# Designed miniproteins, single chains, continued (2), part 66

Each design is a single chain, and the fold is of that chain. pLDDT is the mean over its residues in the fold that is shown.

## One batch from the design tools (miniprotein)

Design m6289
Fold by ESMFold2-Fast:
Structure m6289 (fold): chain A 77 residues (1-77)
Amino acid sequence: MEAEQEKQKLLELAEKEAEKNRDAFIEFLKKRGVPEEEAEKLHADILESLKAMIEAIYRLHDREARLQREEELRAKA
């Protein structure tokens, strides 16, 4: 399976889960005195951070795979 497809599935899942919990998260913060606009921004920032972490994890896996292939090629050369 292509790593890019798995990454896209995880990004989609993160967005779907964030959307499911968006209203509950905003209401939770509003009940604690956080303005709605600030609660919405915080939710968006958390989603962006989660998506950035997913991207970073796949970049690290790709980098390690490339380094391993380069090492194998150098050993064979």
Scores: mean pLDDT 77

Design m6290
Fold by ESMFold2-Fast:
Structure m6290 (fold): chain A 110 residues (1-110)
Amino acid sequence: PELFAEQVMSLTSWKALKQGKTLPEASEIGMQSGIDVLEKYEPIPSRRKKGIDKLIKSSRDTQSMTPKQHIDSIMSNLRKILGDPSLTDDQKQRARSVADDVISRIQAAA
């Protein structure tokens, strides 16, 4: 469930950015979606806490990134999504479309 929570966090934050949310708002929305995945699918409290702590740290780190670091992070997370054999081609294409849109917006703002 940790990898799935990370993917949901990334995709949800990118969708929020595409919708015009600020980086802090989008990071918070993404983080909460990832936490919800861990609460639903991680039955072991100690593993759930570790996963949640990791998502909180990732959200905080993202909020302090430069535009270049943020683009590099999006590309890295997109590669993980595209390399996941449990995801359909349609899900991967949607993730790529959202990531490409967000990257273009960051580049235009820089």
Scores: mean pLDDT 83

Design m6291
Fold by ESMFold2-Fast:
Structure m6291 (fold): chain A 80 residues (1-80)
Amino acid sequence: SSEFEEAKKRFLEVAKEDMEVILSRPELTEEEKEELRKIYEKYLERLKQLPDDVEALKQLAAELGKELAKFLEKVRERLE
């Protein structure tokens, strides 16, 4: 559907912008940057397999957000 295609396009735009912002953090190690890129690659591959279902897209976005939150918490714990 056109609604799904627009939502998918927005997901890709936001994911790219968020990844670039996180990668710009000076406190990240090269290993952490590689882990972050792998997280995004995993979710972008899952997006390619997604049915034309806005609810499935919302669930994928929620799962990505949760995994990113866990990643950032590990970074914070290392810095404390």
Scores: mean pLDDT 87

Design m6292
Fold by ESMFold2-Fast:
Structure m6292 (fold): chain A 59 residues (1-59)
Amino acid sequence: MNAETLLEAAIIYEQLGQADLAQVAAKQFVALEPSFTQPPDAGSQWNSALQRAKELAEA
């Protein structure tokens, strides 16, 4: 699974109230962060999602 898919999965699981699955996806996304290249068109939504994923991973 690529980093973008993991980030989207974490957000979707959080919105559905599935905190355990959201945390697992967020931790996997954060593990890929050092090698992940931010999309060229990424804006404030990407930065907010990235911060939220890090918060979920540390929960």
Scores: mean pLDDT 68

Design m6293
Fold by ESMFold2-Fast:
Structure m6293 (fold): chain A 66 residues (1-66)
Amino acid sequence: QADVDRLAAISQAVAEAAREAMEKFGLDRETANAIATKVAHQGLEEGLSPDEVRERTLEAAREAAK
């Protein structure tokens, strides 16, 4: 019924991207977590792939770091 595999893959991609964003851009955990949550939600609604969610999370984090 639910896309369990896609949900798991998106959650993992977002978590990895958030960790990478904290290390690369110096974002605090709160900011990185907020971005990750927002992008994961958008990815699930728009049918984005895990790779697209990862890239979008990193792009959003980079933008937030400006």
Scores: mean pLDDT 78

Design m6294
Fold by ESMFold2-Fast:
Structure m6294 (fold): chain A 70 residues (1-70)
Amino acid sequence: SVRERLEELRERINKLIAEAEKQGKYDIAFDLGAELLALSVYEILNAPEDEMERFLERVEKRIEQYEKEL
């Protein structure tokens, strides 16, 4: 479900923020924090499920790039 995917993505991003901070990569930690904010804004907007799924897919692709940098 969109809710489960959103929760899993938040957990994944929070773990990456912790790892980025541990490595002193504060620019990556900042960018990941911005992704968390974007997730919260989209949730507040009450976007349709299909639009939320497309948004989450885009976020997941960006998060995969951050994982490669850590």
Scores: mean pLDDT 86

Design m6295
Fold by ESMFold2-Fast:
Structure m6295 (fold): chain A 67 residues (1-67)
Amino acid sequence: SQRAILEAAARGHKDALKYGLATKLPAMTLSRVDADGNVTETGEVPGMEGASVAEIEAQLAALLAEL
């Protein structure tokens, strides 16, 4: 589901902050698929490569708001 994909993205951001990988988060394209495996929606999570800790924290907060 879309929620599970957003939860995975939020976990990645949390791990990046925790382990000091904050400046290396790449852009991600997330796809929602139905029960038959058809892509119904695509979403983009912007890359945070070179971003400050504050920018990554803001992105994490935005992802958590979608959950």
Scores: mean pLDDT 58

Design m6296
Fold by ESMFold2-Fast:
Structure m6296 (fold): chain A 74 residues (1-74)
Amino acid sequence: KRITVVFPDGKREVLEIESVEQAIGLLLRLIGLEFDTGKRVSLVDEATGRVIRSVDELLALPDGAVLRLVEEPE
């Protein structure tokens, strides 16, 4: 399935999340960014406002889901 990730600058990336490995890959990219920048980042499902932080949650998203990348205050 395809999900869209919206970055704070308005850039959009379309990713295919069909497998556990692809879901892990996305989460590891975010963890790496957090370690590099010292900030926490979250993926927020634009349809529900829910924060997505697990492989199971990513795999449960419908095709065409839109996730917003948000920097958390701490």
Scores: mean pLDDT 72

Design m6297
Fold by ESMFold2-Fast:
Structure m6297 (fold): chain A 90 residues (1-90)
Amino acid sequence: SKEDFKKELDKLNEEHAKELSEIEQKILNGEKTEKAVEEAKKINEEHIKKLKELMEKYNVPEELQKELLEEAETIGEIDIEKLKKLGESV
């Protein structure tokens, strides 16, 4: 159902945000920014993969799939740039 899709999407987004928050903490604790950025890129790749699988599971219309993927990719790029800036500041 649409409600079930939204619930699973919200959970997926929450788990993704938590994983990126853990990467931020690693940078603050002295991990090399380059290493943290590569880990974040892998987290984003896995998130996009899970998002695609979730949309296929619920037979999400192609137009909505495209919008959700473009949004997730844009957010991912913003998050990577934020991590790079954080690393420059510590």
Scores: mean pLDDT 86

Design m6298
Fold by ESMFold2-Fast:
Structure m6298 (fold): chain A 99 residues (1-99)
Amino acid sequence: MREEEERKRREEHEKVTREIEELARRATELGRRAMAAADSGEKLDEARRLVDEAIELTDEAARLAAEAGYTRKRVIEEASAGMAVLGGVAALVSAEREK
């Protein structure tokens, strides 16, 4: 009985961890693509859309971590680092649009 509870808890924890890692990986990939689109100057609308999508994935990862009581700081920090890059791209795209 106790072993079954512990296995179930470990499986649930690992499942949440993998889900958060996948979301962080996808957010980072979208951020990289947004940077490339912004650098071209021709696809600023696409860059903005990619930034918004990456932000949504990062928020979902943070929500899953909090909801499960799981505080894997490393995964959250990785997603947050991607967010800093995305914030810079979003600001750049907005400034270009004002001109």
Scores: mean pLDDT 64

Design m6299
Fold by ESMFold2-Fast:
Structure m6299 (fold): chain A 91 residues (1-91)
Amino acid sequence: MSMEEIFEEAEKKIVEILEKAGVPKEVIDKVREIMRKAQKEALENPAEAVLITLRAGGEIVKLVEGLVSDEVKEEISKVFIEAAQRLAEVL
């Protein structure tokens, strides 16, 4: 799996979680922007890809704070942890 595929899969999973939780489209669009920026930065600096991914996860959790349940926040965190683990395996 390529780094680009790992980010694409993570974005898809996060968007599906947020849409199911009823998060507004405007917030989901901001999440997509954070994910695209993180992917671009990780491709330019692969050595920091794990850190960039975890930082993006933190920014997204902060953005949706108060909009989603603790269960949804845990699901989001799990997606970023799994993405970071996959990135560590391919780098």
Scores: mean pLDDT 85

Design m6300
Fold by ESMFold2-Fast:
Structure m6300 (fold): chain A 75 residues (1-75)
Amino acid sequence: MKLSLEEAAEHAIRTARILANEGRISPETAQRVIDRLRQAAKAGDLEGMRAIADEVAPVSPELAAAIRHYVDLAA
């Protein structure tokens, strides 16, 4: 199943919201990632979305894995 970049971003955003609601990441970190994923998807910037995953990986390996998974489904 092939996702659009916008669909990939929305799936990753859902994961970020779940992790923030469960206290696994800060709400500030979640909001920053959400804003950046939306901007990258709107720009069609697949590599930018992968860079966001790399930057968040030290803070949340689970969120990084989710971003990578959904971006790969859009590639």
Scores: mean pLDDT 86

Design m6301
Fold by ESMFold2-Fast:
Structure m6301 (fold): chain A 89 residues (1-89)
Amino acid sequence: ELEEQIRELAEKAEEALLVKGDEKEAKRLAAEALLLQAEKFRQEGREEKAEFYRLLAKALLAEVAGDEEEAARYRERALEVAREIQEKR
């Protein structure tokens, strides 16, 4: 049921952003969806993908907290993980 929960949270995040104009709520909901996606990948043995999604979620939560420097650091670390995944083919 993780896939359904992820989809529901993503839809709620989109509604918060596009319908309500609540960017903080949208980011929190999106972060929650990303954390569930990370857990799904971890359960599938895809630990590097799980770490990538965890870092993206942390970046969004840092943005909600108003910490743009911390958010930028998490985004850069996520990009590094993405490069490692690509290099492993």
Scores: mean pLDDT 84

Design m6302
Fold by ESMFold2-Fast:
Structure m6302 (fold): chain A 68 residues (1-68)
Amino acid sequence: KPSDEEAEEFGRELGEEGVELMKKGLSKEEAEEILAKKFQKLVKEKKWSDEQAQLASGEILRKLSEVA
């Protein structure tokens, strides 16, 4: 579905931003705080369903996990 794909795409983008922040020397906690704030705003602005919000957060967590 287009909305689900949009949520996944934004989640990947936020996850990649988090990885970039960590590579620039931010702690995992600092990166997660920044991403959480952006994610909350995005969910409200896009009016995503709980399912779509979970898809986006899943992609964020997946990208952050790939950094090890």
Scores: mean pLDDT 78

Design m6303
Fold by ESMFold2-Fast:
Structure m6303 (fold): chain A 120 residues (1-120)
Amino acid sequence: GAELDEAIARGSRIVEKYARGKLPEEAVRHAEEALQAFVDGDTQAAADHLERMIEAARKAGVEFAGYILAGMVAAIGLTSLGRPEEATRFLREIVEAAEKGDKEGVLEVTQRAIDALRAL
């Protein structure tokens, strides 16, 4: 819905701000693989790819951007799996923490979103 779309747009701008053009191709590939895993209904594979995306971003020195992106992709996946209310809450928490530069808050929310995927 419009609320989710607005949060995604805000989050995308924050990812670009913190990535500074340095998000590695490996991280982008893992994001794409996670989205494909959601289409296939494989939530364990999606969670694994999100964790690998974070690791690739960390190695490139843009781990904060990696956590924001991973949390956003996890929230989009939850929407695709019929959990839009939970997805919207995670996305809002990630965006609000990221806008404040709260790295620990983003990490905590992103981990909860990944754990929610693994629990499916």
Scores: mean pLDDT 85

Design m6304
Fold by ESMFold2-Fast:
Structure m6304 (fold): chain A 63 residues (1-63)
Amino acid sequence: RKEKLREAYGLALKMKEKGKTFAEIKEALKEKFPELSDEEINALAVAATTGAYTLDDLLYMFG
C-alpha cells in the first residue's frame, strides 16, 4: 500500500510538470492505481498540484 502511494505521488508530480490539469491527474491515477480509493486519489492530486500535503502526510493518513 505505502509503495503504491509513493508511485502514485511520483506520477502526479510528473503530470503536473507536463501541465496536466487536476482532473487529468485524478483520472490517470484512477486508471493506473484502481486499488486506491477516491479519497486517496484526490489527496494525492491536491498534494501534487497545491503542496497542501507532503508525501509523508499522505503516508501517515492512508498508509
Scores: mean pLDDT 80

Design m6305
Fold by ESMFold2-Fast:
Structure m6305 (fold): chain A 66 residues (1-66)
Amino acid sequence: MSRAEKLAELADAIAAGDVERAARLLAEIHNVPYSVALKAVREALATDRERAAAAARGAAAMEAAL
């Protein structure tokens, strides 16, 4: 498969939240072990969710102060 094709599939996998597929494609594109790619994808997605949760908690704390 071409590099461009793999990059397009990686973008689609990330958008779909398919961590395993994204990790496999990332490992092939960057020539890293699957375990390293899997950790990187999970960490990136977890950071986005954690940011959203922190913002929600901040809003709730301000509401309680009213």
Scores: mean pLDDT 73

Design m6306
Fold by ESMFold2-Fast:
Structure m6306 (fold): chain A 86 residues (1-86)
Amino acid sequence: MVTFLSVKVEVTGDKAKVTVEIRADGEKGPVRLELVDKSGNILKSVGTVAGGQTRRFEAEVPAEELKGVRAVSENTGEVLAEVELK
């Protein structure tokens, strides 16, 4: 089970700096963290967290396009968790 422990968004001009802390409890493989737009397209692949670990990530994307953060199983391609951003 994947849990977003924190999601922080800081907007400066046209850029959004996103800080995400994620826990991948009981996952059998790596979980990929992605920032997505309103249509669900990937804006940025931020990194991966190993199964059973907690990790913090930072990324910058265009503020106008950012809609959410999703956690995806690298083994299955399944979306395990999502957070919609303002």
Scores: mean pLDDT 80

Design m6307
Fold by ESMFold2-Fast:
Structure m6307 (fold): chain A 98 residues (1-98)
Amino acid sequence: MWEEIRERIEEIEPLARRFAERIYEKTGDRGLAALARFYILTAAAGGASIEEALEHAKEVVKRELERLAEKGKISKEEAEKMKKAVEEAAEEVKKEAE
């Protein structure tokens, strides 16, 4: 049981790291990159496939950015720019995971 979860995390960790690195390169936001990595690893630990984990992390991060903009913590323009960066990072990582 726990060994299976650990194996899934170990398998997806290089992809999760690349996803976080791409987000950081595009946004300069270390917190956002860490959040993206956390959600992809969490989804994988829950039994999600690589594609499912990446899609889950992308959607959760995009939703968080929308909430931050709604609360006035970031601008709407900044949120849209960061959402696009997250989307591009996910596409690049999916292509590299072939």
Scores: mean pLDDT 79

Design m6308
Fold by ESMFold2-Fast:
Structure m6308 (fold): chain A 62 residues (1-62)
Amino acid sequence: LEAERDYLFAQVKELVKMGEPEKALEAFKARVDYLKAQGRVTDEQAEELLAEFEKLIEELKS
């Protein structure tokens, strides 16, 4: 899970740096939904990942 999280965060940071924070959020949500469908993350883990990601986006936008 940690390796997957780090990989997703790295890709999302790239998209945000390109000026596409909305695309980054959508891509992240789609990936988290995919991981949930595959049984690789729980609902609680998905919510935690989304909360961490929203904090990251707010920090990068600020």
Scores: mean pLDDT 73

Design m6309
Fold by ESMFold2-Fast:
Structure m6309 (fold): chain A 59 residues (1-59)
Amino acid sequence: MKEKLEKAIKDAQEQIKTLIQQANLQAKTRPIVLPPSEILKKLAELQKTIEKAKEELKK
């Protein structure tokens, strides 16, 4: 169970990194599927998920 929470946190952090990189690339290549506003919304959701998972992991 705890290992699963740690993986979820790492996966969410990786997704955040990928979304930021995709947003940066959009001005040059525009290979992203999501518009910038949707990327920001996804980042907020992922950060919220990470915070909740970290609180559970600390218990």
Scores: mean pLDDT 70

Design m6310
Fold by ESMFold2-Fast:
Structure m6310 (fold): chain A 59 residues (1-59)
Amino acid sequence: MNVVGLRVAPDNSTVYRPGDEVITNKGNTGRIRAVAGNWVAVEYDEDVPLAGEEVVGLK
């Protein structure tokens, strides 16, 4: 199971919840499994996140 930790972008006021489909600042997508402050655990659709990749919103 490809679960990665991604940071939420600092200007993002969106409340994320488990089950949400999200998009990153690199245009990649995934589904949230857990939220911990400014970090989310995401079932990521790509193999690995890129350097500086962050969640910027809901898909």
Scores: mean pLDDT 75

Design m6311
Fold by ESMFold2-Fast:
Structure m6311 (fold): chain A 74 residues (1-74)
Amino acid sequence: SVLDPARLLAVLEAFIAEHPDTPERVRELVARGRALLAAGDEDGALDAAGAALEEARRAFGEEAALAVLDRVIA
């Protein structure tokens, strides 16, 4: 895959810590992604992390989602 699910989840977890108003759905998807990654399901973890990123984009806008992606690829 193009994105490392562990790195994407770590950046999303930092985003959640910086934004206490983050919707519950984003938190649930990040927690799911972590559980899937711990179980060795990298594809499932990436799907959950990607869904969390899209929910964050819907809540905070495209610039916030791009800032998350910039931190993942740095």
Scores: mean pLDDT 85

Design m6312
Fold by ESMFold2-Fast:
Parts: C-alpha cells; structure tokens; sequence
Structure m6312 (fold): chain A 101 residues (1-101)
C-alpha cells in the first residue's frame, strides 16, 4: 500500500539522521584524514535517506560501506565504530524493507 511505502521512507530517513549524528560524534575524535572519509560516508547516507527506489537505497548503502572500510584502514581504532554504525543502519534499512513486503 502507499501508506506502507511512506512509513518505510520515514523510518529510513529517521535512521539516516540518527546514524549521521553518531558519525559526526565519532568524527570529532578522529584525525583530519578520517574526518574526510566520515564526511563522504555522511553524504552517501543522506543520499540513501532520500533515495526514490530500493535499488538506489542499496547502492548508496554499499558505497557508504566501502567508504567506512577505507576509514577503518586509515584509523583502525575509530574505523570499527564507523563500520559498526553504518552496519546498524544497513540492518535497520533491511528490516524496514522486509516490513513493507
């Protein structure tokens, strides 16, 4: 139904904003190199939150995961927090999609 699609979109947008806030907090404790990678992850999560199709959503999540992995290589201590934060977003999105099926 159209209502389920609207509810799914709202949940994904809310998850994206919560994830972005957590990433910004991690970024405040990171090096400039890691901060740059976190900013790129945040851009991909914003695109995911505004995606018009499930395919676009999954594409942006995959791109965010790749950038998060690069951040983990640049700063292994903070990188694990970045990858886990993006991973939790991906799980939340998968749950929202399955709940809309």
Amino acid sequence: SMKKLEEMRRLIEELAEKTIKKLREIGEKSTPETQKLIDEVIKKLREAGKAKTVDELLKYIEEANQLANKAAEADPKLGYYITSTVGLFAIGVSSAILGSS
Scores: mean pLDDT 82

Design m6313
Fold by ESMFold2-Fast:
Structure m6313 (fold): chain A 71 residues (1-71)
Amino acid sequence: LEKLLEIAKDPLKALELMKSESPEQAELLLLTMTYLNVSEIYREAGDFEKAEEYEKLAREYAKKYLELKRS
């Protein structure tokens, strides 16, 4: 999970991973990246509670990605 979240924080690394994935897996990874970015925006704004909520949402999509990979 943590390794996947680190990859999702790097758009170029995430793109490299997406090229080897199914479209459904790529969509879940893109959602993970999107919510991590939203979390960072809230952190920059000083809204740490919302930042944590969006980070948890990103982790949930990351879990769905890993579960789909296991089928």
Scores: mean pLDDT 79

Design m6314
Fold by ESMFold2-Fast:
Structure m6314 (fold): chain A 72 residues (1-72)
Amino acid sequence: PQVVELDSNGTFTATINGQEDTITTRFPKPYERGFAYSTTTGNTGFVLADEDGKTWEIYFLDTGQRIIATKK
């Protein structure tokens, strides 16, 4: 999986199905296990968060791709 660092606004760039896309997400809270989202390109996915709120996994359902994101 790709490993990306989110900026202070929760934004990162990742390659999804061979195309670079800029994604903005909110930072998960320690009590949240995850949330569902969709991109402007129509891809659907979900975010799973670690209890420490610093690491989460982003899954795109349409492509099967997984991205690991960390809070700097």
Scores: mean pLDDT 64

Design m6315
Fold by ESMFold2-Fast:
Structure m6315 (fold): chain A 56 residues (1-56)
Amino acid sequence: PRPSPEELRRTLQQLQENVQRTLSAIKDPEQQQMLQKTVDQRLAELEEQIRRAEEE
């Protein structure tokens, strides 16, 4: 079955932590900045999906 909103939130939190560690490991500042923008966009989209699922 589809994941619950709580499971989605937990997945999002784990993803945020993994991304933060990955960004910290990147030594090229321009590469880090570019990846950070892309990740922030994707995380915002996931947060919106969770919010909508919780509204049901």
Scores: mean pLDDT 75

Design m6316
Fold by ESMFold2-Fast:
Structure m6316 (fold): chain A 105 residues (1-105)
Amino acid sequence: SVTFTPTSLTVPAGGTATLTATSSDGPIVGFGWGRGGTFVGLAAAVDGAHAGSGDPRATATTTGDTATLTLSGVTAADSGVYVAGAVTADGRAVSSSTPATLTVT
């Protein structure tokens, strides 16, 4: 499974939100994220800023069994439910077991 943490995060406007996906199914080789409860797809490789939305403030990196989503310069429009999906080194696509909620103050 994949766990997306923290499940709730509060960040002031202009700050940086960081969410981490952790795999119990081995190393992550592909990572995707979504906003508003919509999954946008999985990256074939770790290429930095990505998503179906093409948000240039968002970057994603993988290290072993973790993938980190960083969203810089957050605004009130970034508040909402985030989801993550991962492809593990064994080729299995897995979804986040929990959504995360971002609140921008």
Scores: mean pLDDT 69

Design m6317
Fold by ESMFold2-Fast:
Structure m6317 (fold): chain A 65 residues (1-65)
Amino acid sequence: MSKIEEVKKKVLEIAKKMGIEVEVEVKDGDIIAYTKSSLGAAFLIQIEATPFAEEAGIKVKAVLK
């Protein structure tokens, strides 16, 4: 629970720094970040967030919505 909240917060901080709007959901212990911007934006969020999620033992997926 605490680890999921930390990774979620980190994903939101990364997206804000990049100027990308994301909606973050928790599903089955995984974090899913939805963006309406572009596939490239989703890919950037995925790359930047993955190290933090992996350290916490949580999967993060960034998806174009």
Scores: mean pLDDT 80

Design m6318
Fold by ESMFold2-Fast:
Structure m6318 (fold): chain A 66 residues (1-66)
Amino acid sequence: SAEIEALAEEVLAMARAGASLAEIADFIQRRTGADRVLALSAAAEILRHQDLAVAARSLESVRRAR
C-alpha cells in the first residue's frame, strides 16, 4: 500500500542517516502502534539490509501482527 511504502521510505532514510536501532523502533512504534518486540524486529531487519523492498515487507508484517 502507499502508506506502507511511504513509511518504508522514511524508515530507510533514517537508517541510512545513521539512526540507531532504538530510534528506528521508536519511530515504527509511534507510526504503527505495534508493540516493542515487533518494532525492534522490523528495525533490526531494515538496518541489516538497507533495502526498500525489505523495509516495506517488514513493515507490512508489523501491521498484520497484533
Scores: mean pLDDT 83

Design m6319
Fold by ESMFold2-Fast:
Structure m6319 (fold): chain A 84 residues (1-84)
Amino acid sequence: MEELREKSDPDLLAALERFEAQGAAELAQVETNFSDEEVERARIVLQANWLKLKEAAGVLDPEERKKLAELEAKYQAMLAEELA
């Protein structure tokens, strides 16, 4: 019951794939027009949002949960650096 991945819903998977594709397209545009620092920040935000969406859908792996925590910590560190 806790592992929603066992019950793959085609509509849910299609929605997740659409979100990932949108994020990839937005990142490609950012990489062309913005600085390396802005690109890295955009990558962190997009990856974190993708993992949060997977968590909300109940399909987040333990490794992905760990990755989400690392991305959140990295984003907080970048914000602290910008505010200093």
Scores: mean pLDDT 68

Design m6320
Fold by ESMFold2-Fast:
Structure m6320 (fold): chain A 91 residues (1-91)
Amino acid sequence: SDERKRQIEKLREEAKKAIEKGKEALKAGDEDAAKEEVQRLAELAQEFVSLGELELAAEVLEAAADFAESLGWDGVAAALRRAAERLRARA
């Protein structure tokens, strides 16, 4: 539906903003702000899954994994990447 397309576009814009904020936080050395954006990206991925947008959810989880890896959360990053791979396999 057209409403579904508008919801997807809104979530894509929110994900883009979260990614940019995460990059700015890492550049500034604000690890707490970067952690908040990892959580926000995980929440947005769940919203994309609820809309059946598995590929977009996977992309958002991979962005969260990149930030987690930059924070030294190697286990969290690996788990997020595996989740993204499973979503792509279902898409």
Scores: mean pLDDT 87

Design m6321
Fold by ESMFold2-Fast:
Parts: structure tokens; C-alpha cells; sequence
Structure m6321 (fold): chain A 103 residues (1-103)
């Protein structure tokens, strides 16, 4: 079943990169947005850590971001939970909100 995962958080750039990578493992595409809804970059399963870091290099060291991923609902649910956990435990993220919805 098709679904959309949305992860909204205040995080470091490192936490943002790790969360985006976690979602990209199961999603076709992950879109990274800043607090104003500006698209910073797109991550695919083929994206390297360095490519994702390059996409967000001009983002603040800590800020509010949104990740939007599309793919299989069950796989996205597990990946979004993992992304939120990684951002919190490794990236120092706060205000983590995870939503996964049928498309």
C-alpha cells in the first residue's frame, strides 16, 4: 500500500542527514525542507552520505526541518520510527513529530 512519511524536527545537520538516509533505505525519494518549506535537496537510495551533506551544507547547524518520503506504507512506518530515533539519540533532535499516512 502506498504511503507518505513526514518527519518534522528541530535537529543538527548531522541528525538531518542520518534521518534522511534512514528513510532513503526504503523510499524511492526523500525530500528535505527547511522551516519555510524551501526544498533543500532530494535523497534517493543511491545517494551517498557526502552527497546528502552537500545538499544541506548551507542549512543552519541546528534548525527546524521536514523530511517527506514516499513508498510502501509498512516499510515507511518502520523507517520513519528509526529516523526519528536516530535524530533524537545521535543528532540531538528535539520536537520530533513522525506521521505516516496512506496515499
Amino acid sequence: MEGVATVEFETTRGGLVLAAMALAQVADRVEIYDENGKLLGTVTPDSSFEEIEAAVKNAPKRGKFTLVARGDLEALTKAAERAGLLARRVGGATSVEVRVEPL
Scores: mean pLDDT 81

Design m6322
Fold by ESMFold2-Fast:
Structure m6322 (fold): chain A 72 residues (1-72)
Amino acid sequence: MADELRRRGEELRDKAVDAINAGDVDAARAYVEELREVVRRLAEVVGEDHPAVRHGEATVRGLERQIALAEA
């Protein structure tokens, strides 16, 4: 489970970055929402203080910041 969630998170991060670079803010937001859910599920499996969860949360915040800048 945790390995599958980690791989899915990596996939969603890459898709969100591609969407941001393409100017597709709606698609980027959808991928970030899915990534947030994956990170939350990962926290349920490995614990909120796990490095992988903290990294996922930082990634979500970074992508949200990039989306906000793309709309500015």
Scores: mean pLDDT 84

Design m6323
Fold by ESMFold2-Fast:
Structure m6323 (fold): chain A 95 residues (1-95)
Amino acid sequence: AAREQLEKAREYLERALRAVEAGDAEAAREYLEKAAEHLRRAAELGDERAAAALPAVEGALEAVEAGDLEAARHLARAAIAILEGRAAEVPDPRA
């Protein structure tokens, strides 16, 4: 069900944020990958917030791979905000 996928995605995003804040890029990458998988499944089930949050999670993964943990933190927070209905789209962390 979409709700279960969203709950799992949020759990993994919160774990990814803790990993980023701890400077653990490897753990952050793993948790962001798991969050993206659950968001893709929720989006396939018609969840618009999951579809809107996916670019932020993909951007956070790219930031982690580039060693930009500050950008990864901002993008992971943006994904959580979108899922909670507090933001409609990913903000540009470099604006």
Scores: mean pLDDT 82

Design m6324
Fold by ESMFold2-Fast:
Structure m6324 (fold): chain A 60 residues (1-60)
Amino acid sequence: TLQQLEEKLGNTSSPGEGEVRLTVRTPSGETVTLNVPSDELVETVSVLLNAGYELLSFEL
């Protein structure tokens, strides 16, 4: 859920092994980054897009 994603949005600077770094734009126009397990990438992106976020980039 969106609330669970917000808990992961702390001070995240680089992805760990098996994680993807996402950069997204919030509906308010802020840019944020988060590390997401690669197996949860599709679900995470879908939740963010449904919440009005824009996907800017991802890094392996």
Scores: mean pLDDT 71

